# Ledger of designs, part 40: designed miniproteins, single chains, continued (2)

Each design is a single chain, and the fold is of that chain. pLDDT is the mean over its residues in the fold that is shown.

## One batch from the design tools (miniprotein)

Design m5366
Fold by ESMFold2-Fast:
Structure m5366 (fold): chain A 100 residues (1-100)
Amino acid sequence: SLEDVVRASNRDFVALLKQALTQQVSRQELLALVTAHYDRFIAELAALDPEAARIAEETRQRIEAWFQEHPDASLEELIQRTLLFLIAMGSEIFVHLRQK
């Protein structure tokens, strides 16, 4: 189901962010990991629900914009903000699913 795909993707993404923090990856490496994850997730969602895919694409764009607007942000701050965008995306997808 769409909900199962979202839950699995979010679980994998949180694990990815935890590993990135543990390994102290560069800003460039973190952005590449986030972008690659969202590209796959959006492609999966587009096959199931175009509106959910749009919400995920908007979330990816918000994350990329925040990285560009905050060049001095620490790895911890980048990860914390990314997690907040993930929570917001989950809320938007939940509202969309309730409007079916």
Scores: mean pLDDT 87

Design m5367
Fold by ESMFold2-Fast:
Structure m5367 (fold): chain A 79 residues (1-79)
Amino acid sequence: MSEEERKKAEELLSLFDLDRDGKISLAELRQFVELALDIDVSDLDREELLRLAREAINKALGTNISEEDFYEFMDEVVK
């Protein structure tokens, strides 16, 4: 992904974290996806949650972040 796409994604996700640690929890990510896509996320594992988070972010920001680039990015920002 581009540096600009990464910055936009980080900024969007920071709205669901107080940006204290620069990290987002899986619970906060679930809240984001649930709000963005209006779906039930309680039964989703980490991998499925990340797929839906990528779709939600790309839709919200008008970006086209690849699955590979997104998973690499999320491995750095999700705990």
Scores: mean pLDDT 74

Design m5368
Fold by ESMFold2-Fast:
Structure m5368 (fold): chain A 78 residues (1-78)
Amino acid sequence: AEELAREAVRKLGKEGDIVAASELIAEALKLVSREELAELLKKAAQELADKGEISKYAADAIIKHAEELIRFAEEVVG
């Protein structure tokens, strides 16, 4: 689940690909709860920003909207 969360953050934060990010989030939801996945997304965003892979702005946005991103993935991907 951590690797799926990290790849979702890369797709969204580095590439702006919300569709690919949503598909990865939906796959992670098969493995972990919504609450656990929100924490994994927040941790991945912090880690990738610290490493310079995504901007701090992108990381802050993902952290702020982690629960909304999960809800969107559930609604759109199923």
Scores: mean pLDDT 83

Design m5369
Fold by ESMFold2-Fast:
Structure m5369 (fold): chain A 100 residues (1-100)
Amino acid sequence: GPEEEAYNKILKLIEEMGKETDPERVRELAKQIVEIVKNSNLSDEQIIEIADKLLELARKEKDPEIRRILAEAAREIAKLLKDVTKSTGLILRAIGILLD
């Protein structure tokens, strides 16, 4: 359905982000991902998977600006979760990366 199409599109954008070296392009991709998540009726499980993938990319990223963009995107997405405990855990992980 439309939710599965949105989820698959987000996964492709995340894969593209992992290959990008330009912070401006990563920022554009991050904005697209956040917008799709906000405008799609995704499950908490799907939102958690997306946030986890963004945080994994952020941890592996050598460029501080790209790491910040990825962590901020994960934090914005985590705020959309209905599960407060899961949301809080992901937000704290993102803040940890942003403070480094």
Scores: mean pLDDT 87

Design m5370
Fold by ESMFold2-Fast:
Structure m5370 (fold): chain A 91 residues (1-91)
Amino acid sequence: MKSDVELLEEIIKLLEEIIKELEKENPDLKKIQEKLIKLGELLLKLSDDKEVQELLEETEKRLAEARSREEVIEVFREFKEKLKELLEKKK
């Protein structure tokens, strides 16, 4: 079974891949959707992590308010950076 550290590292990597795809002039929407599904599955495995759950709830609210692709990219970047900070605290 994957550790919380391994799950966070995989989530961060997926977020980086999603952000890179969204930044392209012609994003592959199917590829983004497939990565978002995997991201959701990994986040469910961390449902008992209060700090991760609080960040996810904040991120979901901000995504619901996002009105442009640029705003979505910013939200994912901030989520990634906050998850990296949590990962460093767990090391």
Scores: mean pLDDT 82

Design m5371
Fold by ESMFold2-Fast:
Structure m5371 (fold): chain A 60 residues (1-60)
Amino acid sequence: DEERRMRILREVVEELRREGYTDEQLEAGGDAALELLDRDPTASLEEVREVGRRAAEEAR
């Protein structure tokens, strides 16, 4: 479901941006979120958020 996928991705990226992550960290977080959603299209917002945040934190 493209709408669900894009909605979750937008939500996660917007949240990370609000928390002050850099553009590079947001790209890493977004990439990880997309990878999870591609692997598991039923992944919850909470699961995608955790994966995205972890990737953003690891990117400096």
Scores: mean pLDDT 83

Design m5372
Fold by ESMFold2-Fast:
Structure m5372 (fold): chain A 73 residues (1-73)
Amino acid sequence: SDELARALLEENNRLVPEFDELYEELRKQGLSDETIALRLKAYAYGVSVETVRKMSDSELIDLLAARVEAFQA
């Protein structure tokens, strides 16, 4: 629905400042760029790194949509 699309966009915008802070912390820990990217993506979608590795971007978006709807219910 249009309401779901809007909720997803709002959730994404909310995560941007936290994403930058997390990036700097992970960078300070000396993690590889690949590991940092996976952890940031896991944080953005609110899932485990293992889930990110196994799922496509479309599947992760669907998972986030389901979580937003469940939270609003």
Scores: mean pLDDT 69

Design m5373
Fold by ESMFold2-Fast:
Structure m5373 (fold): chain A 122 residues (1-122)
Amino acid sequence: MEAARREAEEIIEQAEKRLLGLGEATTSGLEMASSNPEAQKKILQAAAEEMGRVVREALRRIREVLPSVSEEEAEEAAREITQYTQDLLNKAKDAAEAREAIKKATEYARQRMRDLVDRGLA
C-alpha cells in the first residue's frame, strides 16, 4: 500500500511538472504570436491536446501501479480533465490569462488524479 501510494504520487508530481512546463512554453508562444489571433488559437489548441496526452499517460501509469483503478474510471477522469482544460484555454484572451488557465487546469488534473489514487487504495 505505502509503496504503491508513493509511486502514484511520484507519477502525479512528474505529470504536474510537465503540465507546468507546457504552460511556460505556451505563454512564450502566445507572446511571440501577440499580433496573430489565428496563431494564438492554434497554440492554445495544441497546448490543450498535449496536456490531455500528459494526463492520459499519467493515468495509464497509475493503473499499472494500482490495478484497482479501472480503465473506465481513468478514461472518465481523463475526459473530465481534458474538457475542463479546453474550456479554460478557449476563454483565455492573452498570455497572462492562458498562464492562469493552465495553472488551474494543472491543479484540477492533480486533484482528480489524487482522488482516483485515494479511491484505488481504499
Scores: mean pLDDT 86

Design m5374
Fold by ESMFold2-Fast:
Structure m5374 (fold): chain A 78 residues (1-78)
Amino acid sequence: SDRERVRATVEALIPTLPADVAAFARQPGVVDEVVDRVLAVARETGFDVRNPAHLRFLAEGVILALYERAHGVRLPIG
């Protein structure tokens, strides 16, 4: 399913992130929130969750956006 695909991508991304972001993503409920938001954004924007590169890009962006919101800071997206 799309949900299973998104969850697998999020879980695979976490160890590749900066240590503080990875620690945030491992907090209870954060992975579930990321999965729900990725699915919602993909539905609204037309992102293809079956394209691995698009899914990875979207999932990473959602994790970073949730991290920024939780910490009251805006990370520079270069």
Scores: mean pLDDT 80

Design m5375
Fold by ESMFold2-Fast:
Structure m5375 (fold): chain A 70 residues (1-70)
Amino acid sequence: EKEKRLKESFEKAKKYIDENANLTPEERQKVLEFLEKMYEDLLKAKTDEEIEKIRQKYGPFLKEFAEKAS
């Protein structure tokens, strides 16, 4: 089920961010807000193509923050 899978993925992502000490509080807040926006967009998406477009839109930004977290 789409909503359940997205919620589980989002919760895992939040846990990872919370456990990652390499981010400043402001960077952590930005990443969490960005993940929340992506999650909301994904919930509104009705097709696999729409989901892929959303992931392509948000992917580069998430990659940048993942590199900073490392």
Scores: mean pLDDT 72

Design m5376
Fold by ESMFold2-Fast:
Structure m5376 (fold): chain A 86 residues (1-86)
Amino acid sequence: MIDEAVEKVKEIYNSDALAEAVRHLIEGKLEEAKKILQDEVKKRNPNATELTDEEFKRIFYGIVDELEEAGLPKEVIEKIKANIEK
């Protein structure tokens, strides 16, 4: 199930970094996921400032919504949502 979520992120976003961030979210490694997302945002927009916790949550929930729409198992979606709230 983790590998399915990671592969789906790669398909949707064409980003290995975002796929790694989702892997860490499923594993409960929120700080590692935040670091990967911050680096990816900075890479795409060099003028980007440090993301707030609210901004991290919005982005992660956006990814979760896309994964849910793409048909990922509800159990995986619920686990990611729970780990975002840590």
Scores: mean pLDDT 77

Design m5377
Fold by ESMFold2-Fast:
Structure m5377 (fold): chain A 111 residues (1-111)
Amino acid sequence: AAAEAETRRRVAEVVARQILELSKKYGHEFAAKYAAEMLRKALIEAGVPQEEADEVANRLYEALLKIKDPEEAARAMGRAISAAIVGTQLGDPERALEEVRKIVEEAEKKA
């Protein structure tokens, strides 16, 4: 729904800003690892099996390490984490995982 899309965009923006600040303080690899851990936890809370959550979080981490623009990396992190968080609120683990996988695939193509 339109309200869900707007909520996802706002959450993604807030998360991206926070991740960019972490990257400035602790470096890009730390921010990428932190974002991957947040994504993994959010997917598990949504009801995604641990093995699938681990797989997609690891894929995001590897893609983020190859993205050289810190703002582009932060936006990708924000989008993925937002999709997982909103998926948790809707109680739809399959949809949350599918949306996150699409975002990770887009990040991998830019890496």
Scores: mean pLDDT 81

Design m5378
Fold by ESMFold2-Fast:
Parts: C-alpha cells; sequence; structure tokens
Structure m5378 (fold): chain A 99 residues (1-99)
C-alpha cells in the first residue's frame, strides 16, 4: 500500500517537527507543489481520496488517511499527529483480522 507508507512517513516527519519534509511527501503523493497544497487543502484531500480509491483501500483506512493529511496541513500539535499515526496502525490491524 504505497499511499499508506507515504502517509506514515509524512506523519513521522511531522511528529519530529520536520514540517518541510512532511509537506514535501504530501506534494509527492498528490503530484503538486507545497504551495498548491497550502493554497487549496480541500483539493489536496480530494486528490488523496482518489488515490486511496485507486489502491482499493477500505473506507476506514481512507478516513484515517484524510484526517492525517488534514492534521499535517493544519500543522497540528505533535500529540495530535501521534494520535493520527496510532489510529492508522490500529485500523490496519483491525482490517487484517477481518480478512
Amino acid sequence: MKLVEQVRRALEAAMAGRWDEALRILAEITGTSVEELLRDPDATLEKVRELAKKENLSEGVTNIILKAVRAILERATPLEIAGQLLALEVELVVEKKEK
């Protein structure tokens, strides 16, 4: 799951205070620039949702990824970013058990 791994890397960079790296990873995911991401965060979220559909990600994983991307774009606290990373890992474990 390329999108999941990229979002995980972005969350890890954001937690470490490396916001430039986190935003660059999001720009790579969406095929755009950091300036475009910050100018139109809703368009960024729609591009991420479309990528999740192409990778056949579940609704649960997709919703967590969208919350994680929004948290990075809004420069949320390291604790909030850590919470999003934990939520992603928990959802991936739950979905693995359902299969």
Scores: mean pLDDT 80

Design m5379
Fold by ESMFold2-Fast:
Structure m5379 (fold): chain A 68 residues (1-68)
Amino acid sequence: AMPLEERLRETGLELAEALAAGDAEAVARHGGLLRAHGADYSEYVLAPLRERLGAEAAQALLEEGAKQ
């Protein structure tokens, strides 16, 4: 079975991709899983997005997802 930390990192990346795609259902699902495990959004979602897209674009995507 996948280690929990690895699963949470993959879920964070899937949430990031759902945010970029505008998939509100996937955003809710992946966000729900991270929240259920008490995962830090800054560590699991924002940090990977920042490395790929830069800090400004990553923050904008995360804020847009929160409005859905």
Scores: mean pLDDT 69

Design m5380
Fold by ESMFold2-Fast:
Structure m5380 (fold): chain A 87 residues (1-87)
Amino acid sequence: MSKLEKVKELIDKGLQLAKEGKVDEAIRYFEEATKLAEGLSVEEQNEAIRYIRKAADEAEKLGYTEVAQAFRESAERIEKAGILKAI
C-alpha cells in the first residue's frame, strides 16, 4: 500500500466512524491522515487535498459539521506544508 493509498483509507475510515457517531475517533483518523499526507510529494499532497475536500463536502451534506470542519483544516495544513516546500 502506498502512503497516498493509506491517507485515502484513513479518511474513508474516519468518515465512516463519523457516520456512526464516533466523532472523537474519526478526528483521530483525520489527524493520522494529515501527518502522513504532510510527508508526501507535492503531486500526491494535491491528490490527498482533493480527496479530503470531497470527504468534507460529503460530511457537510450529511450534517456532520464538526467533521467537515476537521477535514477542511486538515486540507489547509497539507496545502501550507506543500507551499513551504515550494518556496
Scores: mean pLDDT 79

Design m5381
Fold by ESMFold2-Fast:
Structure m5381 (fold): chain A 62 residues (1-62)
Amino acid sequence: TQELIEAAKKGLENAKKALEEGDYAAAMASAHQARESAEQAGDQKTKEEADKLLEEAKRKAR
């Protein structure tokens, strides 16, 4: 649905901002939300982008 697509985009935006600010916990949480919204919407591309942000946040947190 359009609402789930918009939620996924907002989650990606929040995750990217959190990564820039060095808040890796917030980045992971936002990436998780974006992934779930994209999965529910059937948006495979956005889901993959969210997974990449999640892995980047995990890598930088270590």
Scores: mean pLDDT 81

Design m5382
Fold by ESMFold2-Fast:
Structure m5382 (fold): chain A 86 residues (1-86)
Amino acid sequence: KASKEQLEKLLDASSQLVAESTRVTAYARAGDEVGKARSLIALGDAAIATAQAAYDAGEITKEQRDRTIALAEELRARAERLLAEG
């Protein structure tokens, strides 16, 4: 059973995740590959924060949190490589 504070942290993290997803879409539509790559890094960071907040709120298991973080870190690494090559 999550505390009010844990649920508020999860909501804040989820709101940031939505904002970063919107930014990725905006840069993709504009054809800004550098902006898109930077936004994908920020999206990865927001996904890591959301996974941790969801675990702290008791909404997901430790294994689900760890897997989500690993996938988000892979996304960040791929986006950082694209940014370095551009």
Scores: mean pLDDT 84

Design m5383
Fold by ESMFold2-Fast:
Structure m5383 (fold): chain A 78 residues (1-78)
Amino acid sequence: MSAVEEARKQLEEVRKQGEEEVRKAEEQAEKLKAQGDKLTPKQSAALKTQGEADLGIARIKASSAVLAMENEVRKLEK
């Protein structure tokens, strides 16, 4: 298989892995929010903030990984 074809397959896998990690982070954020709703307002706010921070990090990592792999594909296509 050519290097560009292998890089395109890796890009698709990176996209899929990023989507899975974001999905897992979204589920975890919802679980933390549900747990917080049964606690004090201070504890609820802390759990919500943690879930939102983890989700934000997952989204940034997924986007960065896709951009890096898109750059590798572009280098190999030219």
Scores: mean pLDDT 82

Design m5384
Fold by ESMFold2-Fast:
Structure m5384 (fold): chain A 87 residues (1-87)
Amino acid sequence: ALSPTEEAFYKFVVHLMLSWLEGDLSLEEALARLRSFVAQHPELSAARKVALVNLAADDLLSQISDPEKAAQLREAKAAMIAEIRRL
């Protein structure tokens, strides 16, 4: 089971991914929000943050039938993981 902080991070990542796919946020804006959240939660290891981004992306990919949207989601996943690893 996820801790309350892990659950909050998972839901936050899902929200960012969906908002970008829907055109409500740019990828740059999504990554800026991700940086802010990551900086405020040093109690989560980088490995746990990466695992939660993978979980969020995989859960969303299971609901997407459009190959182009699936490719965009994989791009967001890779960008978010790279950003976490830079911090």
Scores: mean pLDDT 86

Design m5385
Fold by ESMFold2-Fast:
Structure m5385 (fold): chain A 81 residues (1-81)
Amino acid sequence: SHFDRILASFEAALARVTSAAELRTLLGVLAGEILSLKDELSNEEMEALLRRLAALAKRRHPEEAATVDRIVAETLARLRA
């Protein structure tokens, strides 16, 4: 599916991250990309995609969990505005 293809692409990008700074930059980019999908995905699908990406990021970089959760919360607020 389109959703699974997007998720696989983001998972591959996260796998190439080697530092906390790169992770923070990538999460910002991915959040922006998800917001750009508002005409292709429902709010529920975008929220599900954000939750799955957050889980993947925290699994790979557990030390950044608080930063991941903050970026997700900020992005969800923008989706609901």
Scores: mean pLDDT 78

Design m5386
Fold by ESMFold2-Fast:
Structure m5386 (fold): chain A 78 residues (1-78)
Amino acid sequence: STATVTVTLEMRDARRARLTVESSVTGSGTSDSGFDGEFDIPEGQTLSVSTTWLGQTLSASVTAVTGSTVTATDTVTV
């Protein structure tokens, strides 16, 4: 079985960002989950997203940059 987490951070304006977290799992006993939301975040702040699946940890980190969209992905196989 394989699990993947993808984190996308879009910062259109200073101090306001949209975070999208998408989780996808293939194999037995699995489910997909996601998050999409906006919040106030200063430029240069690093966001780390961590989740656990079947005892394994997936983590992805993105740093806020005004005017940029940053994506990070992590994959684990069990």
Scores: mean pLDDT 71

Design m5387
Fold by ESMFold2-Fast:
Structure m5387 (fold): chain A 90 residues (1-90)
Amino acid sequence: MVEVTELRVEQLENPNVWEVHITFNNGFEAVAFLSRFELDGKEMTLVFYLLFHNGKLKAGGMLIVDSADPEVAVERLVEAIRETVNELLE
């Protein structure tokens, strides 16, 4: 089972931007940036991530989360990465 062994979330000097580092139990690591933005009066979060396995880039992606809450955005990011890691292990 793919599980998170370390999760670090840091708000940057721009209060609308967070840096996220995720380590998994099988040599996968992710680096992501979360950016809050407004579209049509709704606050949303753009997530950009890169996924590495033993230091080699394996995947990357972007997702838009319909929430301004960075905790919700991180939860959606973790699930998206778990799906990608499971596909890469097949």
Scores: mean pLDDT 83

Design m5388
Fold by ESMFold2-Fast:
Structure m5388 (fold): chain A 106 residues (1-106)
Amino acid sequence: DEDQRLKDRLFDLLEEVIKEAKELNKELKKLLASGKVTEEQLQELKEKLLELEEKLGIAEIEYAVLKRAKLLSEEEKKELEELLKEARELLKENEELLKKLEELLE
């Protein structure tokens, strides 16, 4: 049904954000370990983080809408809250790692 499609879309979006955030996290850690980053690489990483933050923002809004409409089971709410928490923590860590990389260019 349409409600199931909206829920599936939200789960898929959060899983995509988490996957891409983990890939970004790995890249940021490798660059920090190397002690080398270019201005071009730093700009690309900043743009990727911004894209992920925008996607998470969309997911937060979609979750709030579905929750308010009472379309989510207690199990689905728990699973989505766990995914949202993981995404938030990964993006926060990536922001902190990116700031450390910026210091390498100063």
Scores: mean pLDDT 89

Design m5389
Fold by ESMFold2-Fast:
Order: sequence, then C-alpha cells, then structure tokens
Structure m5389 (fold): chain A 91 residues (1-91)
Amino acid sequence: MSAIEKAIKNFEELAEKLPEEKREEFLKRLKELLERAPELEPRAKERIREMTKGSLEEEKIEERARVIAETALALRIIGLTIEAELELRKL
C-alpha cells in the first residue's frame, strides 16, 4: 500500500469505533480532504520554484513536489485520525 492508502485505512478502522453521527462527520471531512488533494502537487511545485529561484532542476522540482504533496496529505489524514481518537476517548 502507498503511505496515503495506509493512512486512509488506519483512519477508517478508527472511525468505525465512533458513534454513527461522529463517524459520518469524520468521513465527510476525509472526503473533502481527498477532493482537494489534486491541488497539492501543483501548489508544491510553485512554492519550490519561488523558494529555490532556479537552484533546482525542473526534474528535481517535480520529484520534490510529489513527495511534499504526498507527505502533506498523509499528515492531514493523520491529524484527522488524532482528532477522531480524542473524540473516542470522550466516550
């Protein structure tokens, strides 16, 4: 599995332990996050170009942008998982 697929699976397993209303809320937040995911790589490329000002080759910018986008998405899913875990502890 990719890091993203594993993060999603871990979140889904935790969400199943929540009451239905909270589970639906968290699954909706995950869906919104995944819908915006395609925007991450293009934005990462723009930021790397701005920060490096031509010191990196385009091929390296593309590689770095992909890693940054995948990492950023994984971290956001992990953050959502932590919030769900905190809600579960309140039960």
Scores: mean pLDDT 82

Design m5390
Fold by ESMFold2-Fast:
Structure m5390 (fold): chain A 77 residues (1-77)
Amino acid sequence: MEIPEELLTPEYVPLLIAELSSPSEEARIQAAKALGRIGGEAARPGIPALERVAKEDPSERVREAAREALERIRAQL
């Protein structure tokens, strides 16, 4: 599923963090990407969830998306 551009706002960070625990692989990938695109201080609350997903998710695609998101967020801190 595509994440609409309106979900790339700071107000959606808590929802995106919850989506990282979705049973849908695509939803987890898109949530990680959206958190990375928001980036910086606004996405900082997502860092612990993204670190867990990058380490523990059964999908290599999800783990890679979470690693990329962490790099983007941390580069802006």
Scores: mean pLDDT 80

Design m5391
Fold by ESMFold2-Fast:
Structure m5391 (fold): chain A 65 residues (1-65)
Amino acid sequence: MEELKKKWLEKASKDMKVKEEDVELEFFPVDTPFPDIIWKLRHRPGAKVYLDKENNQYVVARKKE
């Protein structure tokens, strides 16, 4: 589990061009009935949304303010 979190932190840090310490991760099940929440977060400035197909979840990355 820790390796998985580190992987997403490294990816988000690179994609957002910020340090890993400045990245906040949030995980949502892909079968969640709240697609609007995930979609809303994706359209926030600086937010990144990834599909973790292996763990059947979405990973949302935001820059800490």
Scores: mean pLDDT 70

Design m5392
Fold by ESMFold2-Fast:
Structure m5392 (fold): chain A 100 residues (1-100)
Amino acid sequence: SEVEELREKMRYLGRAMALMAKGAPREELEEELKKAGLTLTEDTDSVDLLRAMNEYWKKYLELLVKTEEEREELKKKEEIAKEIIKEFEEAKKKVKEKEE
């Protein structure tokens, strides 16, 4: 799920922010940022990580709205398909009853 992938990226970014606050080694910070889909540069600071988190959060909210709309539309399509199948089965049953 794209929503789950984005949650994981935000989780790794949160870990990277915590590591930066603790003054952890660059290699450890780089690994967590890489898992968050980000590249550590010499100019990367806590404000850059906060901006990245804000962008991920914005995308996460947009995906939640889109996922709910897509889920409702898929449910409507599944109900239409079930009714069509039911009509075919009822038509098939009526044909057999007329031949008996």
Scores: mean pLDDT 76

Design m5393
Fold by ESMFold2-Fast:
Structure m5393 (fold): chain A 71 residues (1-71)
Amino acid sequence: DAVQQALALAKASKSVAEFREAARKAGLQHIVDGLEAAGYKTIQEIIDALQAGLAALPPSRAALAEDRAAA
């Protein structure tokens, strides 16, 4: 998932500039553009925003399958 990949790159990056270059090379420039448009300017803010976004996303296919099996 693009958000999951962006979070991994952000955690591996020491600065916003490093994250932007890594994300652009990975084809995730649209996520960087979205974060900058939203006003996130530090690497910690970007990590926090991406983690919050992942937590708000629907559960993985495995989690959905487990929920269905529990019913």
Scores: mean pLDDT 69

Design m5394
Fold by ESMFold2-Fast:
Structure m5394 (fold): chain A 55 residues (1-55)
Amino acid sequence: SVEEKLKKANTELGKYLLELMNADPSDREKILELQEKANKAWEDVVKYQKELEAL
C-alpha cells in the first residue's frame, strides 16, 4: 500500500539523517554520500505523501 511505502521511506530518511548526525564533519565524501541517500529518501517521502493525499 501507499501507506507502507511512505512508512518505509520515512524510516530510510530517518536512518540516513541519524548517520549524518554521527558522521565525522571532516569526512566530506561520506557526508556527500549520506546527503544523496537522504535526498532520495526525502523524494520518496514527498512522492508517497502526495499519493496518499490524492486518495
Scores: mean pLDDT 82

Design m5395
Fold by ESMFold2-Fast:
Structure m5395 (fold): chain A 78 residues (1-78)
Amino acid sequence: GAVELAERAVEAARQGDIDKALELMEEAARELNTLEAEVLVGMAHIGYGVGRLTGDEAFAQRQVIRAAERLVELAREQ
């Protein structure tokens, strides 16, 4: 379900596998089918993109982790 996908995204992001984390977040957001979930995925992509552009990989990873954690909270409330 969406909760399990979002929790797996958090773990992938914590391990530095950002591409896998973003993929799992997109899958969780599709299951939730809410604007809030889409915004969280968009925020994760923007944070990752900014980190890549500026070379701040730690910032990029933290932004994806935070967005994924918020997606877990949203999924538990649905």
Scores: mean pLDDT 87

Design m5396
Fold by ESMFold2-Fast:
Structure m5396 (fold): chain A 79 residues (1-79)
Amino acid sequence: SDQALNEATRIVNRILGAGLGSTDPNVRKAAYDAVIAFGDAVLAGVDPQRLLDAAREASSIDDVLQSAQTLADRLRALV
C-alpha cells in the first residue's frame, strides 16, 4: 500500500540521514550500501509491507552502524 511505502521511506531516510552524516567512513559506507539496497528493492517491486518490516527491524537498533548494516542486509535478502 502507499501508506506502507511512505512509512518505510520515512524510516529508511532517518537511518540513512544518520549514517551518511557520520564522520566515520565505515558508517557512511554501510549507509551507502543501504541506499543501493533500498533502491534495488523498490525497483524490483518488493511488497511495501516487506520494505516496512525491514525498515522497522533496522530502526529498532540504536547503533548507527549496526542499524545501517541490518537495513542493507534485510533489503538485499528481499531482492
Scores: mean pLDDT 89

Design m5397
Fold by ESMFold2-Fast:
Structure m5397 (fold): chain A 96 residues (1-96)
Amino acid sequence: EREREEVVERARRALEEEARYLEITEPEEGERYREEARREAEEIAEASLEEARERLREAERRRREARRRGVLEEASRAVKEIGEIVKKLSKEKEEK
C-alpha cells in the first residue's frame, strides 16, 4: 500500500532529523542518537499501519521539540564561543 510506504518514509525522515538536532545539543552522543533513530525506524516499518501512523505523529512531535532545543543550543554556543575568544584575545593583548 502506497500509504504505508509514505508513512514509514515520513517517520524515518522525522526520526533522522530528531537525531540530527539531538546531536547539536550533545555532539558526543551523535552516533548513539543516529543508531537509535535507525532502530526505531525499523520497528515502525514492521508495525501495523495504525501503529505506524501513531508512531509517526510521536516522531514528528519529538522532532519539533528537538529542533527547538537544537537551534537554541547552537545559537547559545556560538555566542558563548565568540565571547570567550574575544575575552581571551583581549586579555592576551593587554598582558603581551
Scores: mean pLDDT 76

Design m5398
Fold by ESMFold2-Fast:
Structure m5398 (fold): chain A 70 residues (1-70)
Amino acid sequence: DEARRLAEIEAQAQAAQQRTLDGGLAKIPEVVQLEQETWGADPKEMTERLTKTIRQGAREVGEQVRAALL
């Protein structure tokens, strides 16, 4: 059943994307603190940039997993 196979691929892609997003977002406070202490970076600006980058990266991971399993 190809429909079941495609559903499993999509579930794996979404799970990989979510794991990447959750892991990345969880690290933001530590990275922001390190950047602020090392370079005097603005915590708000750094958080916004990192959040955008992590969301984009998570989406790309999902797309890569889907492509690899198709």
Scores: mean pLDDT 81

Design m5399
Fold by ESMFold2-Fast:
Structure m5399 (fold): chain A 61 residues (1-61)
Amino acid sequence: PAERLVATVYAKMNKDGSLSPDSAAFVKRVKAAADANGAVEVEIESENATAEKAKAAADAL
C-alpha cells in the first residue's frame, strides 16, 4: 500500500485494559486530530496491556 499515515498514542492503561477518564479523553482528542490530518490508523501503546487489549480499547473509542 502507498498510504502509511499512522498516529500512535502512548496511554497509561491498567492490566485489565481499562483507561482512566483523562487517558480516554486524551485518546479521543488524538483520534479526532489524526482523522482531521489524514491519518489512516490510530494505535494505542501501553506498558501494562497486551497489544490485543490496546487495539480493543482504540476500536472502542
Scores: mean pLDDT 64

